# Designed miniproteins, single chains, continued (5): the designs that were tried, part 5

Each design is a single chain, and the fold is of that chain. pLDDT is the mean over its residues in the fold that is shown.

## One batch from the design tools (miniprotein)

Design m16151
Fold by ESMFold2-Fast:
Structure m16151 (fold): chain A 61 residues (1-61)
Amino acid sequence: SLSDEELEKEARFTLYVIGAAIAEKYGDYEGAIRWYEKALEIDPDNEAVRKALEEARRKLA
């Protein structure tokens, strides 16, 4: 079973990803990047988040 610490990290990760998705919906790619970077602090090997971060950065270029 997951520890309370692991459950808290999963909850925070999910909230950061949701925050990024909301930011993207409103064209706030700078905000989305900040949220994805926070998510990667919890799960640095998460391929989906890494790809989403790269795409958000591409929108600012």
Scores: mean pLDDT 87

Design m16152
Fold by ESMFold2-Fast:
Formats: C-alpha cells, sequence, structure tokens
Structure m16152 (fold): chain A 74 residues (1-74)
C-alpha cells in the first residue's frame, strides 16, 4: 500500500514536470485509490489532481509533493 502510493505519486510528479498532464492525471487517480484510507494524503492528492486537470503545473506539483511527504511518514 505505502510503496504503491509512493510509486504512483513519484510517477505523477515526473509526468507533471514533463508537461504530460494525461499521464499525471492517470497516476494521481491511481494514487488516490491507493491512499483512500488516509484522509490527509487523499486531500492533498485530490487537490493535485484538480490542478493537473486545469493544467496548473506549479499548484499540482505543490500538492503532489506534499502528499508524497505525508505518505513517507506512514
Amino acid sequence: KKEEAIRYVEKAIEALKAGDYDTAISYLTQALVAAKDEPEVFEKLFKALHYAMQGKRDEALKYAEEALELIRKL
């Protein structure tokens, strides 16, 4: 669970940095499912997904990175 969520968020961050929003949205969605029982992580990932869907790279990266830090503390 933890390792799976980390992997998806790291791939989403990589895709966001590359400007590949479709791939980022896919990985953020998978990360949301993996983190569904972790409310704080879920909230950050949901915000990252919301901004990625709007093409707002900096905001999407901010929340994805915050989610990654929270997952690492689990």
Scores: mean pLDDT 85

Design m16153
Fold by ESMFold2-Fast:
Structure m16153 (fold): chain A 82 residues (1-82)
Amino acid sequence: MKRYTVGVQLEPGADPEETVAAIKAAIEEAGGRLLSDPVIHPETNTITFEVEVPDSDEAIERLKAALLAVPGVRRVTLTPLD
């Protein structure tokens, strides 16, 4: 298992609360596990959280694709914690 800090940049006008719910669903669909409650940063229009996924390129690509498919998501950044 590999741990990541995830930063999600929202599109202008996106609903952060609705996007958080969709992000949680996307993580589960991708086979990831949420390690921390998502934190909304209204001033920067960003959501941050920690996730755990299988240590494979396929699992990482699946998670990134699932998050980018969420309505209102503009950019996704994954930073390894280990």
Scores: mean pLDDT 82

Design m16154
Fold by ESMFold2-Fast:
Order: structure tokens, then sequence, then C-alpha cells
Structure m16154 (fold): chain A 87 residues (1-87)
């Protein structure tokens, strides 16, 4: 499915920007990934980008959305706990 493949492409592009410290570009890429195909992974990646910018409230929102898609997501639970300790 084209939308799923485009979501994977933008997830990859966002991860590339995230590694480069380009958090605004990473956020835009992950938002595009979600627009094409929302997934727990894409929500986690978007949350991580906000977390790295120090935008902890936004990070928490996206981690919670990841848990709405997959309540058993251990990574989302750990990231949510980590962000709550930083606030």
Amino acid sequence: EEDFNLALFYEGLGRYYLKQGKYDEAIKAFQLAIDYYPSARAYLLLGEAYYKQGKFDEAIEWYKKALEINPDNTRAKKLLEEVEKKK
C-alpha cells in the first residue's frame, strides 16, 4: 500500500534528521509519516523528537497516543516514565 510505504520513508527520513540533531525537520517528517499511516512506532518517534527539544508535554501526548494504539508497548511505557521524571 502506497500510504504505508510513504509512512516508512518519512519515518526513515525523520530518524536521519533525529540523528543529525535536526529536531524540527525530524518532527515534520514524523508528522508526515503519521498523516500517511498512523502507527505506535511513528507516534513514539515523534514523541522522542519533542523530548530531545525539551518539549516534554508534547512528548507525553505522543507517547500516550502510541499506548492507545498498542497498550502493551514496553518502549512507550519506559519513555513516558523517563519524560515524567524530567518534568
Scores: mean pLDDT 84

Design m16155
Fold by ESMFold2-Fast:
Structure m16155 (fold): chain A 72 residues (1-72)
Amino acid sequence: SEAQELGRRYRAEVRELVRQGRYEEAVELLKKLSEELDKLGDTVSAKYARKEAEELERLIREGRFEEIEREL
């Protein structure tokens, strides 16, 4: 589906940003994914992307950078 392909593309970019230490940009990209999925009417996938963004922000705040790389 369009939503599944969009999710895969965005999450591949998120992983690359994390590898580069660009954590804030990775969070912003996950938030953008959630918005784009909402626009497609896939509210369930949008909610999951939003939770991923929130969890990444939490790990960044807690300085758990090794865990970020493990989860992606």
Scores: mean pLDDT 83

Design m16156
Fold by ESMFold2-Fast:
Order: structure tokens, then C-alpha cells, then sequence
Structure m16156 (fold): chain A 55 residues (1-55)
């Protein structure tokens, strides 16, 4: 269902965010910034695909 897709996407986003936080805790700031930027870019593409299905 659509709700299952939303939950899965949210859980994946939270897990990736946790990995970024772990990198920050390890002092890997540049890697954390790069990973977060790439993650946001991927999420934007998925949201745009959902917008296409909405319109």
C-alpha cells in the first residue's frame, strides 16, 4: 500500500540520518556533509516522481 511505501521511505531516511550522525560523532565532518547532500538529492528525485504521479 501507499502507507507501506511512506513508512519504508521514512525508516530508510531515518537510518541514513543516523549514519550521518555517527560520522559526525567520529569526527568525519566532510564525509557527513557529502553523504547528507547526496541523500537529499536522491530524496528530491523520489519526491518529484511522486509529484508526477499526483499530477
Amino acid sequence: SLEEFRRKMLEEALERTDKIIELIKQGKYDEAVKLSAEFVKEMRKKIEELKKLFG
Scores: mean pLDDT 79

Design m16157
Fold by ESMFold2-Fast:
Structure m16157 (fold): chain A 57 residues (1-57)
Amino acid sequence: SLATRTDPFDPRVGERLAEAARRMREEGAPEEDVELVLRYAAKASGTEVEEVRRRVE
């Protein structure tokens, strides 16, 4: 790795956050909270929220 600071993109972290968002939705968590977790997953994976949402649906 050539990064000289914390890497904001980690696909494994993004996958774990996406899985957590899916479980939160299954357990009836507020949509606002689910959306925040999906946004964090997208940021960690270096992609858009819509793509993460599509993958966990």
Scores: mean pLDDT 71

Design m16158
Fold by ESMFold2-Fast:
Structure m16158 (fold): chain A 74 residues (1-74)
Amino acid sequence: MAAEVERNAEASKLAVESYKAGLSPEEAYERALKLGLPEEVAELTKENVKTILTGVPAGREAARRIAEERRAAE
């Protein structure tokens, strides 16, 4: 259980830092991989950033980026 707790704590910390830096979930995933973290931690960081973006009132900038990506993908 210790490894899972450490993984979750590290992913949460990186998600908050990535959100403060204005990164998308995809950018947060790439950043975690560049830091040498396991893909599982990178995926968890990505999901945590998505959760922050959907629940935070300051998500206006994040919502704009998501809308731009969605528009580009359409």
Scores: mean pLDDT 69

Design m16160
Fold by ESMFold2-Fast:
Structure m16160 (fold): chain A 56 residues (1-56)
Amino acid sequence: MSATEKEILRALGVKELTSLGLSEEEATKIVDEALAKDLDEAIRLLREAAQRVKEE
């Protein structure tokens, strides 16, 4: 994955999670940890986090 793709996914993920009620710090941590593992896992973890916030 290119640096630009990583940056876009990070920004989009953080923005989405913070809009759902997570702090910027928590959202950034989740997105960065997900991106460090692999792309498919990153997408899965971001969707899971978003669902958890919506269910609260």
Scores: mean pLDDT 71

Design m16161
Fold by ESMFold2-Fast:
Structure m16161 (fold): chain A 111 residues (1-111)
Amino acid sequence: AVEENPDSAEAWFEEGQKLFFQGKFEEAKEYYEKAIELDPDNWEAWLNLARVYIQLGKYEEAKEYIEKALEIAGKDNPDALSELAELYLKLGKDEEADEYHKKAQKIREEE
């Protein structure tokens, strides 16, 4: 694009993050969905949408969005692996949660 739209995907994403940290999860969801609509390759927006769904107790949908983030960012993305670990912990799958948490930590330590 020759001109940046003032309603750019990045602006929607950043406002979504602010709303999330304020505990406004339903509003954060709308802003992340708009960011994804404008830039579907933004893996961080998919991952943050998954975080919203975890906070709303919608773990099945959260898993789908984490898997989408991993598809875009790559299978060894430590932020997406950490969210997958958190999701498995919420589901009571402590062994899977520990596995993904350790994998994410190891990748971060090798950077």
Scores: mean pLDDT 80

Design m16162
Fold by ESMFold2-Fast:
Structure m16162 (fold): chain A 71 residues (1-71)
Amino acid sequence: EEAERLIAEGERALAAGDLRTAAEHYERASRLFAEQGDLERAEAAAKRAALLYLTVGDEAGAQRAGSHLRP
């Protein structure tokens, strides 16, 4: 539930053009999915967050989000 809520909030932020907020929501959702053992959704959310961080020029944020993909 909480991870899905964060995905929805990320989608709303993305629709509003707030790419940094969207990246933060997807990053948090990725961590929650990983904690729940849902590695597929965790990976999808982490990749989305990393892409958004790169889009706004936050290379450190992108690298951090990518590190959440660790199996």
Scores: mean pLDDT 80

Design m16163
Fold by ESMFold2-Fast:
Structure m16163 (fold): chain A 63 residues (1-63)
Amino acid sequence: YVNALAVAREDYVAKRPDELSLKKGDRVEILEEVDATHLRVRNLATGEVGIVPRAALEVVGYL
């Protein structure tokens, strides 16, 4: 999933300092797979980078 585009399926509230909060419909670039359940992403609207659960995202394209 590296260098892929994804959309937030629902609002997500960061639970740790390294996590990113998302609003439903936010577009993100997937930068890195952290583990089996988490991705490091960049929010394309804000430029913020952080970790989010894979389940919070729908992959919509590859770069």
Scores: mean pLDDT 80

Design m16164
Fold by ESMFold2-Fast:
Structure m16164 (fold): chain A 61 residues (1-61)
Amino acid sequence: EEELREVVEEWFAESDLSETEKNQVIILAYKILKEKSENPTRDQIREALKEAEKIVKERLA
């Protein structure tokens, strides 16, 4: 819960994507995490954000 918010906020601040694209990545990452676990670790959250970012970037390319 608290870990999810903190990791997402850190990623959001570091990413060079537009605000709209960042929001799409966050939504997709939450969907990925919900399917895997109700209590994700920081590493699982980072992995989901990385996976979601790749998917969003591929759709834009």
Scores: mean pLDDT 76

Design m16165
Fold by ESMFold2-Fast:
Structure m16165 (fold): chain A 88 residues (1-88)
Amino acid sequence: SAAQALALAAIAIAKAAIELAKVAMDLAEERGDREALAAAIAAALAAIGAELLAELALKTNDLETAVEALKEAVRALALALETLRRLA
């Protein structure tokens, strides 16, 4: 179903965002950049939330929830990438 496909995409993007946020947290801690560390943690938490919402969409086969999860996953990925860009 479309809901299942979008939910699976959201899970994959959210997992990628979590891994990038972990890299950003490590770099921020190494550099003593407290603002970047806070941003990386926020990105990780947003990605975890998106993954949970996507799993709910997958279980309920709900298209609207799957679309929302995908939007949140993409936003979390963008936050992680922006934090990494600032640390580069």
Scores: mean pLDDT 92

Design m16166
Fold by ESMFold2-Fast:
Structure m16166 (fold): chain A 54 residues (1-54)
Amino acid sequence: KLEEARKEIRDYYLELLKKNIPKMTKEQLEVALKRFEFANAPQEVIDELKKILE
C-alpha cells in the first residue's frame, strides 16, 4: 500500500510539474521546491525542480 501510494504521488507530481513549470517564475519554482521538500515529496520531483533552477 505505502509503496503504491508513493508511485502514484510521484507520477502525480511529475505530471503537475510538466504542466505548470513553463508558466512559473523562478521565485515560484523556488517556493515550490521548498514546499515539496517540506512535504517530503518524491526525490525524482525534487531533482527535476533543482535541474530547472540551475
Scores: mean pLDDT 72

Design m16167
Fold by ESMFold2-Fast:
Structure m16167 (fold): chain A 85 residues (1-85)
Amino acid sequence: GAALKDLEKAVELLKAAGETALANELEQLIERIRQGTVSTLELEIKLGLLQIHLAISKIAGAPEALIVGLEDAISGLEKLLAESK
């Protein structure tokens, strides 16, 4: 759906920011979501970890591309979790 497309855009932004490992983890999560193999709890944990990463990145003065990529990933996961209710 729309949430997955937003997550795919976040992957592209994170790759452009040089965050290849994080982008690859998010791509794997997207594939598992498509397969129906990710629980709501796992999605909530991943959302929490991304929120922590965003907070640390803002404090550290990380590049805008990384900040935007993390914000888009968080928004995509929040939309996906809202759709599951």
Scores: mean pLDDT 83

Design m16168
Fold by ESMFold2-Fast:
Structure m16168 (fold): chain A 90 residues (1-90)
Amino acid sequence: SEMEELKQRASELISEANRLILAITEEMHRLDPKKAEEVGGRQAQLQREINEQLKRFMEAYKNKDVAAARQAIAELEKLVEELRKLVEEL
């Protein structure tokens, strides 16, 4: 079903986000203090926004609201892309 495909996509995006966050955390000890503070602040903001969109996806999943679930996935994809950019800037 479309909702099952979206649920799988959400799981994949969260797994990738967790992997990217781990990579940022491991690299942070090699950065100068100012850059570590800037990167850490951006990571924390992105993680908060990812958690918010995941919550919206879970609510949409419970309500069988495919349109809302698609919106949450699209926002999660944008946030994961911002994490990828952050890793590339390390």
Scores: mean pLDDT 90

Design m16169
Fold by ESMFold2-Fast:
Structure m16169 (fold): chain A 58 residues (1-58)
Amino acid sequence: MIPEEVKKAIETAEKMKLSREQAVELVAEALTGLRHPGQDVPVSEEDREEAERILEET
């Protein structure tokens, strides 16, 4: 199941009519935040790939 934070990112992307690339970045940022809570780390390619997979399934 998709975490609530990721669902909110997807909902925001849909409401804002973001491009695929912008939606992937937004979802990837949510995933990075979940993996590294409280840390300011850059979004990884792994998180972007997971974001693309999630967006394909939704």
Scores: mean pLDDT 77

Design m16170
Fold by ESMFold2-Fast:
Structure m16170 (fold): chain A 65 residues (1-65)
Amino acid sequence: SITEVAFALEAVGLGLEAGADVKVELVDDRIVVTISNGSEEAKRALAERIRELARELGLEVEIHF
């Protein structure tokens, strides 16, 4: 959906801002986010921001790092 595409673009943008690599995969009705590179603190902070974004858009996401 347009909402899922918008989420993916924003999530990748948040990763670039934080100096981490964010990969978003849309598989059927699932959204899988992988955060790589960056410190443990940066990854946790980024994951929290991505979860908030998903919540505001009404999306369920799975986050891995």
Scores: mean pLDDT 82

Design m16171
Fold by ESMFold2-Fast:
Structure m16171 (fold): chain A 87 residues (1-87)
Amino acid sequence: MEEAAREALELMAQGEAAWQQGDYETAVRYYEEAARIAEEAGLPDLARASRYAAQAVRAAAQGDLEGAHKYFGLAQQYLKKALEKLA
């Protein structure tokens, strides 16, 4: 459980780094992989955070800045919930 959460968070960090470098395809893959690991581990808030982050990256890649901000906000909300339960 703790191991899977750590792996998912590491993948999310790699996704954010890829997004900051403009590598949207790599960012989406990392976030989707993080979501899969979190889902398999029974960590629903972390899985939702990762999926919303992937949607934010896809929106940004399409020039949908409003959608990107909305999905990123949701990703941060669910990530905060997940981290509160893992502390």
Scores: mean pLDDT 86

Design m16172
Fold by ESMFold2-Fast:
Structure m16172 (fold): chain A 65 residues (1-65)
Amino acid sequence: SMLEEARRLVRELAEEELAEMRRRGVEEETIELAERAVEALLSGDREKMEEVERRLRELREKRAA
């Protein structure tokens, strides 16, 4: 199915980008959050997406302090 193929392609592209971020020394906390966001999008899980949004807000507040 096209949806199954699209999900596979998105996952492969995301894995490549996350690996590149790690090689460039992007903060691990940011990489972990990006990985969780990709998983939430691919699973279509609203609760996982809300969790990622909450973590983003917390990280923004932490960095502002």
Scores: mean pLDDT 78

Design m16173
Fold by ESMFold2-Fast:
Structure m16173 (fold): chain A 103 residues (1-103)
Amino acid sequence: SLLELEVEIVESLARMLGWVLGKSEVGEEMARLIRELYEAGKSIEETVKALVELGKKHGLEKVGLLIAISFVNSVKAVAEREGDEETLKEAEKVLEELKEKLK
């Protein structure tokens, strides 16, 4: 699945950012959370909220936001390729909200 490959990329990004910041345990926790929510079929909004909350819990709010943005961009890319207009609109709306919070 293309979406499965994109999720693996986001997991790797979470681990990499954790390592760069000397917080590898947090990066691993974020990667696991992404996997668990994806396999549970959670919505874009639920996944984003969970990642942002995890970031806040560890004082890494901007990291949580960046990983959430990356996840939504991955979902958007797959939705564009599959012609899923409903998921595409959802992803665009969530991305706009997240970009505002990153400032």
Scores: mean pLDDT 87

Design m16174
Fold by ESMFold2-Fast:
Structure m16174 (fold): chain A 67 residues (1-67)
Amino acid sequence: STYEVAKELIERAKELIEKGAKPSDVATAIASAYVAIMALDIEGRTEEAEELRKLVNEVWKEAEKSS
């Protein structure tokens, strides 16, 4: 499902940060997660999209701090 794809991409971005991956690799994973979240919004699954946006925002703050 779109929710599972978005969740997986967020977890992947988190793992990349923890492993000290390049900021560009982390940013790519985060961007992919945003696309999946946008698809959930378009489908009217707004609560799920908002939940996942909160998780992405946390990961993005960590990525910005690591840059």
Scores: mean pLDDT 78

Design m16175
Fold by ESMFold2-Fast:
Structure m16175 (fold): chain A 73 residues (1-73)
Amino acid sequence: SELIERAREIQEELLKQPENAQAALFVGAAVSLLEQGRYEEALEYLKLAAELTKDEELKERIEELAEELEKKI
């Protein structure tokens, strides 16, 4: 799934910055939920990750991913 691959890429970028460790954890939870088809729960974790992310570019990427996921619910 393109959404799952995009979420994994964002998680990898977040893990490069220690201040984003919590956001990376929440994106990782969203990946697991997406793999299970639990889209509403995955969306909740992506929204939480966006709020915690201290990198503006990565925040925008998470928000774009959340918008694409919301279109599928």
Scores: mean pLDDT 87

Design m16176
Fold by ESMFold2-Fast:
Structure m16176 (fold): chain A 78 residues (1-78)
Amino acid sequence: SAKEKAESLAGGLRASAEEATGELKEALLRAAALAGAATSAEGLRAAADALEEAAKEATGEAKEALLGAAEKLRELAA
């Protein structure tokens, strides 16, 4: 299900955050929280929108991580 795939993505993002520091770690944890909270296709799209907005104020690896997570969430919502 979309929820199970989102939970799997959230787990992967949390694992990546354990090896990251600073802005990248915060970005990965934010992405994991939003992905893990999504329970429907509509929720996945809302989470992707929120991550894309956060990416506008992020830089470097943190921005790439937020945009990458948003893209994956949109794919799961399709």
Scores: mean pLDDT 84

Design m16177
Fold by ESMFold2-Fast:
Structure m16177 (fold): chain A 89 residues (1-89)
Amino acid sequence: MPEIEKYKKELEEKVKKIIEESKSMPIEEIKKKLEELKKELEELKELLEKLLKANPDVVYGAGAELLEFELELKEKLIKELEKIIKEKE
């Protein structure tokens, strides 16, 4: 519970730092980073689906909550990076 909230805050701060650093990056580097993030997002979605499918009768736990939060942050990061690319183009 409290440890999960700390981890979530650390992830949010890491995402904010990536966004800020990306504003100073060349468009090509941002595009490469965006492609990597999209691959990671798809891998996380597949992992979450596999976990939910393997344990359909098990109560939804903290591990799945953290995966969903990380997934949401990666989607937000992808959107922010796409905005930065559009602003620079």
Scores: mean pLDDT 76

Design m16178
Fold by ESMFold2-Fast:
Structure m16178 (fold): chain A 58 residues (1-58)
Amino acid sequence: LSPAEIEAAAKVARELTSDQVAAILRNAGYPEAAQAVLEAGDDKEKIAEIVRQAMAER
């Protein structure tokens, strides 16, 4: 994934609920990141960082 794609995904994640982000990550094959997002709850910056880390690791 390109850095631009990772950043776009992180930006979208800030506008969604943690449940929605977790469902998307789980369906994309990132179940550990999905769990971390649920634990982050309402922390939009933490959710965005989890998405960046998961997608960068592939």
Scores: mean pLDDT 76

Design m16179
Fold by ESMFold2-Fast:
Structure m16179 (fold): chain A 57 residues (1-57)
Amino acid sequence: ASQEQIQRAINLSFRALAYLVEGDYETALKLLQEADKIYPSPSIQKQIQRVKELLKK
């Protein structure tokens, strides 16, 4: 992945964290999934799993 793609994935994951704090788990999940498509990483994968657990209620 390019440096720009890596940076965009990081920015998307950061935005996802803001939505998680607001309780918008669906938007957070979408942003994390987009980040993972751009640059798959263990940290993003762990965040996706945690958000899915929050949505499974």
Scores: mean pLDDT 79

Design m16180
Fold by ESMFold2-Fast:
Structure m16180 (fold): chain A 57 residues (1-57)
Amino acid sequence: KEEDLKKLHELAYELGRKAGSPELAAALGQLADELIAQGVPLEEAKKRLEERAKELA
């Protein structure tokens, strides 16, 4: 669970960096916290972060 959260935060940071948006990185990081708290599996959580990044790009 802790390792999953760390991996999702790394993905959030990378997606935000790629988009040139620290606000996006922060929003995706918060979403990662919520998804892990809800018990969403890592692969599904990663997919949701990527979908959100595309919506906000």
Scores: mean pLDDT 80

Design m16181
Fold by ESMFold2-Fast:
Order: C-alpha cells, then sequence, then structure tokens
Structure m16181 (fold): chain A 95 residues (1-95)
C-alpha cells in the first residue's frame, strides 16, 4: 500500500527520531482518514485522502532521493522542512 511504502521510506531516512515520529504519525492519521472514508462509503473523502496519500509519498520519495544522492546537509535540512510543511498541509486537506 501507499502507507506501507511511505512508512518504509520514513524508516530509511537519516532524520532525527522526533522528525521520524512526526512523519509516521501524519502517515497514520492519513491512513485512518482513508479507512474511515472507505467504511462510510464516502467516495469524495476517499478521493481526497488518496490524493493526499500520493502527495505525501511523492514528497517522501523526493526527500529519500536527495539523501541517497548525498546532497549537502543544508539542502537536506531545507528539503526536510519543506517536506514536513507539505505533509502537514496534505493531511489537513484530507481531514
Amino acid sequence: SVFDRARDIINSLDVSPEDKKYLLTQVDNLRKILEQAEKNGDEEKKRLAERAANEVLDVLERLKRLQDQGVPQDDLELALGEALRRIDEAVLRAG
């Protein structure tokens, strides 16, 4: 699933334990929103949650690529800050 892929990426990131916990919590919140929408048969809420999940995955995949490429630490810190912001916005939009 998208959530399992996101979780695997987060666990592979060389970020602080606090940042990992925030990212995992946001992914779990989004999964719960999607599961609840599916149980309620809310097709529009499901679509919004699926879009948010894909956006979160894309953000995490980009962050992982930058890490794997060995970009400078300052660039990684900026990318992490932007990733946290975008993930928070995506979860809020889905909720």
Scores: mean pLDDT 88

Design m16182
Fold by ESMFold2-Fast:
Structure m16182 (fold): chain A 99 residues (1-99)
Amino acid sequence: PLTEPVTLQTGKVKIYDDKEGKNLLYDDEAELIETPDGLLEIRFKKTGKKFTIWIVDSEVLDENKRKISAIVKDDDGKFYKAEIVIENGQIKEIYLIPE
C-alpha cells in the first residue's frame, strides 16, 4: 500500500455524458491519483468535482493512446460506466455512460 497519494496522470480534459462524444458537459483540468487505500480518484480543478474509479479494463489503441473502462462514483454518490482516454501520457477525454 502507498503511504500517501500519488499523482499518476494529469491533463486538460473534456467530459461527455454520452459514448459518442456529442454532449459535452464541461472542459476542465484533471488529476488522476492513487490514494493510500489503493483507490483511484480523478479530481477536477475548475468544477471541484471528484470521481472515485474502479478500473474494469485497459485497452492500448496505439503507441500514444489507451482507453480505460471503469465504474466511477461522483461526489453525490451517483454511479456511471466510464471510458477514460489517455493520449500522449495525459488524460484527454472522459465519457460518462449513464445507466
Scores: mean pLDDT 77

Design m16183
Fold by ESMFold2-Fast:
Structure m16183 (fold): chain A 98 residues (1-98)
Amino acid sequence: SAEIEAKVAEIRALLEEAVEKMRTASEAERRELAEELGRRVTAITGNPELGEQVRGVMLELARLRETLDEAAFDRRAAQLLAATAEAVRAFLREQEAA
């Protein structure tokens, strides 16, 4: 569905923007970014469980930013973002089929 792919692309762009903001953000700012992104994904998808999943992924990335070097962080962020985009796509396809 073109509508599903548009929503997935919007969420992917928001995730990529959040990861870039996390590079220079404080711990408190990273937590606020996670909360904001979870809320926005809930609004886009109509699913608060997907919003909570995205919030959790962003909080994990915030924690990893403290422990990983930039190259390792970038690889892990790319993996988590790809997995999250696929989870969103799968949910939206299931919702459309119902």
Scores: mean pLDDT 84

Design m16184
Fold by ESMFold2-Fast:
Structure m16184 (fold): chain A 69 residues (1-69)
Amino acid sequence: DLARQGRLDEAIAELEARLAADPEDLLAWQHLGEVYLQMGRYDEAQAYGARVRALDPQRTVELPGLSAA
């Protein structure tokens, strides 16, 4: 679905802009992980989830589907 794909690409661009301004934005890292998971890019999704955990070690990373890996 091109409409859904365009929305995901727009979300990535917005989140990357947020991270360029604030590299410690935990929500932006988490949302990037969710977007990449929705795109089926599992390795990228895991990397962004791991970054959230690294920035906040006490936070449980609860991304849809990543807990099954």
Scores: mean pLDDT 70

Design m16185
Fold by ESMFold2-Fast:
Structure m16185 (fold): chain A 67 residues (1-67)
Amino acid sequence: MLSDEELDAINEIVAEAYRELSKILDKETAQLEAVRLANEALDKGLTPEEVRKMAEERIEQAKKEAE
């Protein structure tokens, strides 16, 4: 299972993803995306690096949708 330090890092990555997504999507949709990312990270036991990659992919997809 993830260490407390890794869990804190994941929480910060999710918070950063929410901020970036809220610039592109409406606040409610950005919040749902952030919750989904957090749930996937915990469910799959992802490392902070893996969560950061997922966040980047979500942000890029959101940018594509907004274009």
Scores: mean pLDDT 80

Design m16186
Fold by ESMFold2-Fast:
Formats: structure tokens, C-alpha cells, sequence
Structure m16186 (fold): chain A 79 residues (1-79)
């Protein structure tokens, strides 16, 4: 399921529809997180943020999501 959203995101990115691409990368990130793949979830959210150069508020939302997951992972590795 997450892979299907990545494929759709890549398709929209190739078409220049960065808003749609970011939306599908974010959806893939949500599914990776639900599956316990925190690293892939972080990568997906960061990719979504990167594509939203023209929408900095939405980009920041995804950057915060990725940052929170990265911090959660760091805490789990220490404890």
C-alpha cells in the first residue's frame, strides 16, 4: 500500500504536479509509520516538504512531522 502511494507520488512529480506528489509522499509516510518503518516514514515526509517550495507553511508541517519522528527514534535508541 505504501509502495502504491510512492509510485503515484513519483508519477505526479514527473508531471510537475508537486502539490499532488507531496500529498502522496505524505500518505506513504503515514502508512510506513503505521507499519513501524520509521526511517521510510521520515524520508517520505522530508520528500513531501522538499517538493512544496511554493507552499512553505505546508512544507513546514511535513518537516515538523519528520523531525518529531526522528526525535522519537533517537529517544528509543538511547532508552
Amino acid sequence: KAEEYIKKAEEYEAQGDYEKAAEYYAKAGDIYYQQGDVDKAIEAYLKAAELLKDNPEKALEYDIKAGVLALEKAVREVF
Scores: mean pLDDT 81

Design m16187
Fold by ESMFold2-Fast:
Structure m16187 (fold): chain A 66 residues (1-66)
Amino acid sequence: GHAVKLAAIHEGQELLEKAKQDPSVSEEEIEELEKLIERIRNAKTEEEVIQLARELHKLGVKLGLS
């Protein structure tokens, strides 16, 4: 539902803020986070949101932000 999408966007924005404050995170990695957040915003199905949210979580872990 819409609540799942909003929660995923909120998590993405928090990760993005942390990434921008972390000197070990590259500009390219910040852009990858921004693109994932945009893909979540544009997702039309709950299934797409869940899949993209999982990719966002994985990226956050990979970058040491979660």
Scores: mean pLDDT 83

